# Ledger of designs, part 28: designed miniproteins, single chains, continued (4)

Each design is a single chain, and the fold is of that chain. pLDDT is the mean over its residues in the fold that is shown.

## One batch from the design tools (miniprotein)

Design m13007
Fold by ESMFold2-Fast:
Structure m13007 (fold): chain A 70 residues (1-70)
Amino acid sequence: MEIRRTYRATLTVDGETYEMDIEAVGPATPEGEARIDAEIQRVIDALKAFAAAHPGATLRVEEVRREVVE
């Protein structure tokens, strides 16, 4: 069994708001969950770097979905 986790990133830059979903899939085990955490965190770090390069930009990230995938 695998687990799919979806995070929603909301980025506001130059008066425009962008929503994007970050999705990762891995084994439904503690090790698989840790791998998903690491993968999601790398994407979040990249988005934070992008936001930091744009004065006045804001970034919000939250887990919106968690499901078991067969």
Scores: mean pLDDT 82

Design m13008
Fold by ESMFold2-Fast:
Structure m13008 (fold): chain A 58 residues (1-58)
Amino acid sequence: MVEELQEKAYELGKKLGEKATPEQVEEAIKLANEEIAKASGDEKKILEAGLEGLKEGA
């Protein structure tokens, strides 16, 4: 279940990174890092996967 959500988060992040401007990507990375810092357990893993996708798409 968590692994499936991580895969979906990664794919969504990648698609957003592909469509966003460089400035929007930088802002999104900053916001994602702030949320990851506040998260724990499965939520943190899902957010980290989304951030990896965003960086890959950009």
Scores: mean pLDDT 82

Design m13009
Fold by ESMFold2-Fast:
Structure m13009 (fold): chain A 55 residues (1-55)
Amino acid sequence: SKYEKILEGMKKAAEISEVAKRAAAHDLGISVEELEELLKLPKEEAIKKLQELIP
């Protein structure tokens, strides 16, 4: 699904570097703090929050 691909992309960006993580957050229109909170959630909850932030 669209949101699963977004979540996987966010996780990979965060693993690469702080710069990549910030770029991913900017491209998605969310804050770095929001991205970091999403990565702390279980996958299903993270997807639900992503749907609210990025319709």
Scores: mean pLDDT 80

Design m13010
Fold by ESMFold2-Fast:
Structure m13010 (fold): chain A 93 residues (1-93)
Amino acid sequence: AEKYYKLGKEALENRDYESAIKYFEKAIELDPKYGEAWLNLGQAYYYLKDYEKAIEYFEKAIELGEKRAYTGLGAAYEKLGDYEKAEEYYSKG
């Protein structure tokens, strides 16, 4: 799991969001409780402007204890025009 997570982070830093998604999906396939991989998967979908999928993956990251995903949820809801939910989640991050 960690090997694919590191490759996913490298792809994300290079703005290769499609490769990042594939690597994070492999990390999650090997370790479904890898909260950091779920967090970064949400971030990759956010950069691809798929805000609905970003929300789904950020919610999963929160279930696994990744509090940083609250900021991601706030940003995604803001992009969807849901400013009340955005403010709520920003307050938790």
Scores: mean pLDDT 86

Design m13011
Fold by ESMFold2-Fast:
Structure m13011 (fold): chain A 98 residues (1-98)
Amino acid sequence: MEPKYHSMSKELAEQEIRSIREDIKDIESRLPFLEKHDPKAAERAKEVIREAREVIKRVEEKLKQGIPLSPEETKELLLAGAALTLIRMYINVLEKES
């Protein structure tokens, strides 16, 4: 059975938003390091952070209104979190190599 992205609870969405915000703060704290070692990866990280902030804003507006998230919005939120996790993993690899 394929996973369905509908019926994400407000509680789960709020947990994901908190996780994304923490990931953004971690990446932003390490952006100067990333810019020195891989400037193109730093540009991509800034783009992913911008996209993630836009997703969070839209999701929070819906949650504030009591509107349930669509499957597409749930997918966008989860993919934003995944993209930030991959960036954090890459920075960790660069720190070990430097």
Scores: mean pLDDT 83

Design m13012
Fold by ESMFold2-Fast:
Structure m13012 (fold): chain A 67 residues (1-67)
Amino acid sequence: NQQAIDEAMEAIKRAEEALIRGDVEAAEEAVKRAQEAISKITDPEAKAELERTVRRLEAAVEAQRAA
């Protein structure tokens, strides 16, 4: 399901860009969108890899919120 993979990758990129700007709210929203897109992925390898990436972004968002 290339559409779901593309949506997840775009959302991940948005989250990374928001974190670079220090926009925690935008980063949280992008992470949520990435999670929704990942739930639609049918390729188990791609799904697992993107889930790991999103978990790292979630940790980064929490770290910025705590700062």
Scores: mean pLDDT 84

Design m13013
Fold by ESMFold2-Fast:
Structure m13013 (fold): chain A 70 residues (1-70)
Amino acid sequence: EEARRELERLREEAQKLIDEMTKYSKQAVDASKAGDEEKLKEYVEKIKKLNDQYTEVRRRIAEAARRVAA
């Protein structure tokens, strides 16, 4: 039960990171269309940081899923 709850929490965390990356991705596209290079660079940097966090959460999800399965 605890391992399943941890897996659910990690999945929720991953979804929040995906939602934030999607939000900044749209803002980056808008900044690019507007020719705002400063904001484009800012949003790209934020996406990179979120992607690093997402990669770590994915690794933790894989580990937790392995514990739940066997």
Scores: mean pLDDT 83

Design m13014
Fold by ESMFold2-Fast:
Structure m13014 (fold): chain A 100 residues (1-100)
Amino acid sequence: SEAEEALAEAERLIEEARKALEKEKDIKKALDLLERALDHLERALRVATPEQLPRLRRLAERLREAAMEALKMAETLEEINRAIAIALRSIGLLFELELM
């Protein structure tokens, strides 16, 4: 399904972002990957079945956690703003899931 494909891609991108933060110390790469993951999660929310919502919630939480880790490592105002934006959008996604 479209939702399953989007969830799988988001999960892969979140894992790559975590590796960029933890192993590569590449904040910009991590932020790019997290923004792409968020787009996939927002897409998945529009087409997800009730059975897929628990996975989407878990990935949104992981995305938020990764964004907060990126924020701790951020050295520029651009990086800080991008990390905050990802975290806020992730919180918004989690709030939408709470209403479903």
Scores: mean pLDDT 90

Design m13015
Fold by ESMFold2-Fast:
Structure m13015 (fold): chain A 68 residues (1-68)
Amino acid sequence: MEEKKKKAEELVKKAREALQNGDADTSIKYAEEALKIDPENKEAHRILGAAYLLKGDVEKAVEYAEKA
């Protein structure tokens, strides 16, 4: 359990860095991988919301923001 959370946190960090660099596609991939490990990870949902908003996908952005 602890090791899975650490891996999810590492993926969330990579997703956040990609989002900070304006790379929405890479951010989405890492955040989705984090959610496969930790489905309730609020940071991963938050990052997905921001990344989809950056891509102009407002419907997905709202969906993930509500889960954060």
Scores: mean pLDDT 81

Design m13016
Fold by ESMFold2-Fast:
Structure m13016 (fold): chain A 60 residues (1-60)
Amino acid sequence: MEEKKKELLKAAAAGDLEKVEELLKKDPSLAKAKTEGGVTALDLAKLHGKEEVAELLEKY
């Protein structure tokens, strides 16, 4: 379970829209998952200026 969260967070930070979409289609709950520090994939996408990924994550 932790591995999929890490993969989504890395993809969101990198702006890998295709990978984010693939992961969310398999497990939509990952969009609301937080790290131990309370950071979501949406937070990372916004922090790194990945607008397309942020817009996708906001739909979940």
Scores: mean pLDDT 79

Design m13017
Fold by ESMFold2-Fast:
Structure m13017 (fold): chain A 56 residues (1-56)
Amino acid sequence: MSEEEKRILEEKLRLSVEQLELAVQISIAKKEGDEKKLKELTEKLEEVTKRIEELE
């Protein structure tokens, strides 16, 4: 595996962890009924997902 492949895998892992954290926060916001926070967190989750897709 090249150094470039390793960096991509490390970045994907980091983004996947961030994605999981955001999913947990979204679940909490849903239970609290905080629509504004839910929208903001969902937008951040979409941004993280796009970054993961860019690495494919």
Scores: mean pLDDT 81

Design m13018
Fold by ESMFold2-Fast:
Structure m13018 (fold): chain A 69 residues (1-69)
Amino acid sequence: MSKEAKKSIEEALKAVKEGDAEKAIELLRQTIRDFKDEPGVALVGEALKAVEEGDLEKAIKLLEKALEV
């Protein structure tokens, strides 16, 4: 994936790690909108659902996996 997409995912991952679910949700939604055609965006969508469900640990794992694509 592009460097810009990775940067966006890293910012969302930081918000999740800080426990800021509201900021994480906003950043994840923005990443999906801006990079919808990038490889790994499906994992970002799964991470968004995990944050919305309160499973921050799952969201972290999904975002780390997205950064490996």
Scores: mean pLDDT 82

Design m13019
Fold by ESMFold2-Fast:
Structure m13019 (fold): chain A 82 residues (1-82)
Amino acid sequence: TKVKITIKSDKSPEELEKVAEEIIKRLKDLNLIKKASYEIDEEKKEAIIEFETNLSEEDTKKLAEEIKKMLEEKGYEAEVEI
């Protein structure tokens, strides 16, 4: 199942890049994803992460919500699409 996460923050582009890389690395280390990419939009202060999971649609929704909650706890705004 494909997932798109948009991260919005007043933080620097470097911090957004680091967060995106950490998320992708963690998901790969857990063998939850096979493909992942990210893009940083400096003008909009957004990071967009796209990945494909090895999970069911329902488990993918749970994973996306956990990532969103983690980001919100760190002071980011996050939107998820599945």
Scores: mean pLDDT 79

Design m13020
Fold by ESMFold2-Fast:
Structure m13020 (fold): chain A 85 residues (1-85)
Amino acid sequence: SVEEIEAELRKRLEEAEAKGDYLEQGRVYAQLGLLALLQGKPEEAIEYLEKAIEYLEKALAKDPENKEAAELLEGARRYLELARS
């Protein structure tokens, strides 16, 4: 189940990258980061959450009023601090 979720998230990431969809890249990286935290893999989670923040900041730079991007960015920053403990 976890392996299937990871495979689907990686596929979504490749599709978002091909489209230049920063918001979707940020969403997928955030989900990968949370999944890594749930698996007890904080180093992997840190890498994913740093990427989530990068792409969500790019999404918010293009659309400053995007509430979803702002909320996801806040969440990703909180989970990154949790992963760093």
Scores: mean pLDDT 89

Design m13021
Fold by ESMFold2-Fast:
Structure m13021 (fold): chain A 83 residues (1-83)
Amino acid sequence: SEIEELEEEIKNAKTMDQLTEIYQKVLEKRYEIIAKELGLNRREQIAKMRAGDLDLPPESREKLEKLEELMKEIVQKAKELAG
């Protein structure tokens, strides 16, 4: 539901400012999921992700992978709007 709403927001975005706002929403959702599962703050989450030490349940990992794909879609759309 929330992921589908974010995907629709990306599809309907017309400006770089709108894409920036959506990107921040996706990033916040990612941090919230990790914080909920592991009790880690943003700095600790980044450190653990870089080290490969992030042990998440499969369901949470799948949600994070979907959010990562949305971030890639935002970057691609940003290139199209900037060109």
Scores: mean pLDDT 76

Design m13022
Fold by ESMFold2-Fast:
Structure m13022 (fold): chain A 76 residues (1-76)
Amino acid sequence: MPKEILELEVEAALHIMAATIAEKMGDKEEAIEHLRKAIEKLEELIRKAREAGDEELAKAAEKALELLKEKLKKLE
């Protein structure tokens, strides 16, 4: 896997984790900020995965993106 793709996966995962922790702690603003950052990282990940021909990763990231966008709409 290209290093850039791995870094995007890790960054997205960290922001998802941070958003979950913030939501659990009742910090809605922090949760929203981390969800937005995770969405940005997942959109970049999808683009890079497609460029690399990794269709499975792109599809997995698209599903994660859809779930995060729905969660963001419910929190906003």
Scores: mean pLDDT 84

Design m13023
Fold by ESMFold2-Fast:
Structure m13023 (fold): chain A 85 residues (1-85)
Amino acid sequence: SKKLEEARRLLKEGEKAFKAGDYKKAAELAEKAIKLLDTLPESKEVLELKARAYHLLAQAYKALGENEKAEEYYKKSRELALKVL
């Protein structure tokens, strides 16, 4: 799926932005990936990518000092990862 490939691209770019210290850009790219993945049927791969996207979003918000938002997104990431069992 081209949408699935685009979601992976957004996540790779977001992870690079996070490593570069651009936490706001990392959060924006993670949110774009989540929005795109939400348009797809819930397959194992979609759930795994959503979990990864929420984890990146949580790390970015934690780095920005938004600790409560970070905890919420870490929880969402964990819940999605558990659905892949």
Scores: mean pLDDT 89

Design m13024
Fold by ESMFold2-Fast:
Structure m13024 (fold): chain A 70 residues (1-70)
Amino acid sequence: SVEEKAKLAFKLYADEDGKLSIRQAAAAISLITGLSLEEALAIAKEVDKDGSGKLTLEELKRALEAAEAL
């Protein structure tokens, strides 16, 4: 499921703050969905609502759902 894949990505790649960098989130989206890294990066930036350059688990889940809609 999308939730299981998002949790796995966080377990493997989360930083000291318990968040994924935009680059790690884009890589996870690309690998999970088959989109290009450029497309995945655009989606990751779109869901980064606070512009921090990092994604929470909920933001990654929204990014994966958006990617599946493409």
Scores: mean pLDDT 78

Design m13025
Fold by ESMFold2-Fast:
Structure m13025 (fold): chain A 59 residues (1-59)
Amino acid sequence: SNDLIAEVGMHDLKVSREELKEMSKMSPEELRDFLKEKLGVEISLEKAKRIIESLRKYV
């Protein structure tokens, strides 16, 4: 659901449930690179860690 994206402050990202589940399995570095290359979004490593923790909690 989009509630997870809102919680981690990624409101404008159009990411599917399946992509969110896959992102939960990434390292923080992999997630940062994934978001930059696929979605054009740059985030800090600390924000990537926070996103992964939230994804693992809810996915």
Scores: mean pLDDT 69

Design m13026
Fold by ESMFold2-Fast:
Structure m13026 (fold): chain A 77 residues (1-77)
Amino acid sequence: SANDERALALLKEAQKLGEEAIKAAEEGDYQKARELAERGVELARQAARLATDPDIRQAALRLAEMIKKRVEAAIEK
């Protein structure tokens, strides 16, 4: 469906932001890392809200949690 297609597009953007957040944390830019992580989590949550497919919704919720954990781990080291 169009909603699932948009949800998948949001998931891809959230994944990109999560990867950029981890890179920023590795470079010691913790403020940028937190900002990028917050944006990535927000997009993943939006994807979960839009998704009609329960598998896409579950993947989006898992991505949001993964971004939080990975960025926190990268900052704390």
Scores: mean pLDDT 87

Design m13028
Fold by ESMFold2-Fast:
Structure m13028 (fold): chain A 99 residues (1-99)
Amino acid sequence: MEEEKRLKAIEEQAERDFRERGEVVATPEMLAAQDAASAGDPEAEKRYRRYLAAVIGGVLRAAGMTDEEADRYKERVLAATDPAELQRIFAEVEEKVRA
């Protein structure tokens, strides 16, 4: 419940930030999860991945994509097994935002 509320808040904030400023700023919680994931903490990697999915969902909605389309990208981020797949997803998101 608490994590679901946090993820929803991150996603809604990312949508607002991108709509108003054209950019999203990582929160201290996201940066801490990224640092711990880089140090080899698998639970931190899962948290960071969930935060990334929430941010991407918010950015895509701000760019005018449907909830269904944004949710598909979120699922792909969560299911990605390697960094190259994440980079491909980010490149597609960047293209959608520019189109």
Scores: mean pLDDT 79

Design m13029
Fold by ESMFold2-Fast:
Structure m13029 (fold): chain A 59 residues (1-59)
Amino acid sequence: AFEEMKKRIEEYLLSQGFSEEEARRYAEKAVERAKGMLESMPPEEREEALEKMLELTKA
């Protein structure tokens, strides 16, 4: 799940003209931030939140 999110964010950033290093770094930071947010949520909400975040990266 987080690996898919990272890949999608990297692909999006590359399409916007970011370098491979920048895209990778930003995607890594975004995933870490998402993990922190999910850890602050009740367990029952974590799976749904992660799924919604993955859907947003498909847009």
Scores: mean pLDDT 73

Design m13030
Fold by ESMFold2-Fast:
Structure m13030 (fold): chain A 64 residues (1-64)
Amino acid sequence: SSLALLGEIARHEGEVAAAEGDYATAAANYRQAAKYFEQAGDLESAKEAAEKAEEARRLAEIQA
């Protein structure tokens, strides 16, 4: 579905941002991925993306 594809794109953007150390951008993209996966009915990928968003958010707080 288009929603699942948007989730994959957002997850990939989050992974790239995290690899570059931009945890604020990573958190935003992982959160967006979780939302798309949830709307697509992929609750497993949604949960995984939400957990990565929370981890990235915490790392962003440490950088501030």
Scores: mean pLDDT 89

Design m13031
Fold by ESMFold2-Fast:
Structure m13031 (fold): chain A 68 residues (1-68)
Amino acid sequence: MTLHEKAVELVRETNERLAAAKSEEEVEKILEELRKKLIEAGLSEEDADTIVTGVRNLALEGKLVDTS
C-alpha cells in the first residue's frame, strides 16, 4: 500500500468516526489518532497537519444539516 492509499484510507475511516462522535472531546481524540497514524505511516508532521486540518474543516464545518 502506498502512502497516498494509506492516507486516503485513514481519512475515510476518520470521517466515519467523526460522523459518529457525540462530543468535541471525541472529535479531538479522533483527529489526534489520525495525526499519529499518518506520522506512523511515514508522513511528515507538516503533511499530517495539512491532512488533519482539511479533515477537520470538511467534517466539522460541512456539518450534516448544512447543505449550502
Scores: mean pLDDT 73

Design m13032
Fold by ESMFold2-Fast:
Structure m13032 (fold): chain A 72 residues (1-72)
Amino acid sequence: SEKAQEAVDFLIRLLAEGKTDEEIVEELYKRGYIDKKPENLGEAVLQLKSKYGLTDEQVRRIAAAAQARLAA
């Protein structure tokens, strides 16, 4: 779905920019990609999976981007 891909690409961009989990959560909430402000990035990803039906590939891309941020 277009909205699922848009949300995933936006999240990956923020991770690539080195944004914190708190900043990412705020931006996702502000843009309406998530309906409730989550406590952490993991909860935000679960909300995206529920709302947009993320594929396993999309979830793996997010995990890889998050891991790359930690390694930088």
Scores: mean pLDDT 81

Design m13033
Fold by ESMFold2-Fast:
Structure m13033 (fold): chain A 65 residues (1-65)
Amino acid sequence: GPVLTVRIKPGHAAIRSDGSLVPAGSVLTLEDPRLLSDGFIEGTDVATGQRVVLGPESFELLSRR
């Protein structure tokens, strides 16, 4: 499926399905990213297998495949 690689911006975080936070500066590779109705993006983190949610202004796009 589609793959999105992002970096979390300074002052921001992403949230994992277990409630833990991905801190600023982290690089995430997300499988099957989907746009939610409020502009948030949800995908599966390749490294952990956890679902992760990103806010619309929270990340820098590094690549899309």
Scores: mean pLDDT 85

Design m13034
Fold by ESMFold2-Fast:
Structure m13034 (fold): chain A 61 residues (1-61)
Amino acid sequence: AAEHVVEDVIDLLKEAAKRYSIEEFEKLREQVLAHLRRLGLPDELIEKVQKAADEEIEKLK
């Protein structure tokens, strides 16, 4: 269940990266990570989302 949510969130972030500026994407990343932490997801799963988002930011540079 939690792993499936992580995959869905990563897919949404990849789609957002195609449409958003780097600044808009960084703001979205922070909001998503904060929301996942509030939901009580394990740190390991939050790190997976963060790493995927960081990869998309590197592609936008």
Scores: mean pLDDT 80

Design m13035
Fold by ESMFold2-Fast:
Structure m13035 (fold): chain A 86 residues (1-86)
Amino acid sequence: MSAEELAEFSERLVEEAERTLARLDEEVPAELRPLLREGLEEVKELAKKAAEAARKGDMEEAEKYLEEIRKKIAELAARAEALRAA
């Protein structure tokens, strides 16, 4: 993946997080909203950092941030499922 492709992919992750956040107010019980809002905000910040690293040509740092985003999303999904199922 080129630096431009990584930057664009990371920017798309920011858009996905914003879209998910907008839908949370319609779909998510009040008990889950603080957890998911905080987590999505962190994902957005990591995605912005990944895009900046890619634009600077630091592909290793960009890849590291993307992997952290992937793990964070998985953790958020697991936490949300645990709270929803409880």
Scores: mean pLDDT 77

Design m13036
Fold by ESMFold2-Fast:
Structure m13036 (fold): chain A 65 residues (1-65)
Amino acid sequence: MATKLTALALLAIAEQIKGLFSKVEVKGDEITVYLKEESPEARAAAEKLKAHAESLGLKLRVELE
């Protein structure tokens, strides 16, 4: 059962709704988050998600728009 990817995607979407991410993409087992702007809060949110993804054996990429 692959609930880990869904949980990460939902967390990334929550940060997108807060206005920290402009876009979230899911492809296979990889999630890519696009920062709306380069801010300490957006970078901290992205780094926390990346660390969480790695702890679950999933891939998360962070890109600046």
Scores: mean pLDDT 75

Design m13037
Fold by ESMFold2-Fast:
Structure m13037 (fold): chain A 100 residues (1-100)
Amino acid sequence: SLEEKAEEYVKKAEEALEKKDYLEAARYYVEAAKLYEELGKKEKAAELYVKAAELYEKLGDLLAAAKLYEKAAKLYEELGKFEKAKELREKAKELLEKLK
């Protein structure tokens, strides 16, 4: 099932984090988030996009981080969590302003 596949990607992301493979972990969190979006599990998808964004930020990929914070913000907005969405959009904007 899509849910089992999403859970497997989360587990692979956590295993990559244990190994400090932050790029692999970020990629697996993005794949899991996409599957949770397809399942309509917007809160889980948003949380995983935030985790991936934080890892890309740690890696210095500010463009990837900003895009993922914006994806998470959109999902939180759709859930009525407007303050959380605003916080994440502000983070995305700050990261984009650092790009040159």
Scores: mean pLDDT 91

Design m13038
Fold by ESMFold2-Fast:
Structure m13038 (fold): chain A 76 residues (1-76)
Amino acid sequence: SERIEKLRELADKIVELVKAGNYEEALRMAVEAGIISEEEYKKTLELAKKDPRYLEIAVGVALLHIAMEIVIEEKK
């Protein structure tokens, strides 16, 4: 499935950015792929000004959504 392959590629790229400490870029990639909304991204950036761990949490949630989409797609 092309959709599953693209979701796995997206997860791998996000994980690579996380390993490099580039959480904001990882989260932006999830927005561009439609995994999270632009509104959710902006709210997360606002929260991250108070505590940068909100970026890490948001990226973790995005990775969970990607994993869930892969499982859903496998059933098609």
Scores: mean pLDDT 85

Design m13039
Fold by ESMFold2-Fast:
Structure m13039 (fold): chain A 66 residues (1-66)
Amino acid sequence: SAPAPENLKIVLEAGDLVLKYKNGEISEEELIEKLRELYEKSDPEAQEYILRMAEQAGIDVEKIKK
């Protein structure tokens, strides 16, 4: 199943943020803050994807939820 079009945009933005972090373009603090903003605007399906992307980047998912 594909996410709704609005959720797809959020998912793509989360992926872009993780890539920027891995490339050293943004700090861990900036990544956490931006992913948290996306998380708060997301439905449960997109939220789960954001947490999975954060975990793959080595980020503590509790920092995104809070």
Scores: mean pLDDT 80

Design m13040
Fold by ESMFold2-Fast:
Formats: sequence, C-alpha cells, structure tokens
Structure m13040 (fold): chain A 57 residues (1-57)
Amino acid sequence: MKLEEAKELLENIDSPENVQKLAEIMASLTPEEQQKLYSYLVNLPRRRAKKILEEKK
C-alpha cells in the first residue's frame, strides 16, 4: 500500500533518493490519503521528533 510505504520512508528519511520517492508517492495519493499521511506526520512517534531535535534542531 502506497500510504504504508510513505510512512516507512518518513521513518527512514536518510537519503535524497528516499525523499524523492516519498514526494512521488505523496503526489500519487488521493486527498484523503494525504490527510491521513499528514495526521501521521503530526502524530509521528517521538522517535522521529527526537531524531530531528538531535540532528537538525
């Protein structure tokens, strides 16, 4: 499922190739699926938020 693939890519955004792939998946999603993905982003596990805080700040 494209939505699940996008979620996995979000957890492992470590390369430009994965970013590009995520963008392509997002472009192919329906508005409803994009809303679900956005909700997932906003409510991502502390794991991703922690990584951003530690590496990107």
Scores: mean pLDDT 67

Design m13043
Fold by ESMFold2-Fast:
Structure m13043 (fold): chain A 70 residues (1-70)
Amino acid sequence: SEEVARLTVELVGRVDPETARDMERAARRALREGSSLEQVLNAIASAAMTHGEESGLAAGRAISEAVRRY
């Protein structure tokens, strides 16, 4: 949905550029497959974790903050 796309853009702004690209790619793929918000967020978190623990933690914090604002 458009809301999930907006959330994804905000999340990728809070991590390094390489992690951001993979997070955006994972989100776009999940959205194309008709995934739920929870599934899209899980795809984003999984992509961030492949760049290491620090990237995964940064993505997790950004997701938590964004969900609390929603």
Scores: mean pLDDT 68

Design m13044
Fold by ESMFold2-Fast:
Structure m13044 (fold): chain A 80 residues (1-80)
Amino acid sequence: SSLEEKLKELKRKLALKESVLGILKAGLDFQERLYKETGNPKFKEDAERLRKEIEEVEKEIEELEKEIAEVEKEIKEEEE
């Protein structure tokens, strides 16, 4: 059905966003470690930028998870 195709596309988008989130979190951890070791304010600034990017990606993931849940509910209603 068109709903199953939509679900597949949403899950693909979610997987990509989760992958991006993982990369950003690894980058944040790396920048925070460099700041602790060096005291260089550039690493603190980069860490703050990454935290903002993480927050935006987490919001996008939340929206995708809500849309997935709604599509899954619609599919279940078609099967009942």
Scores: mean pLDDT 88

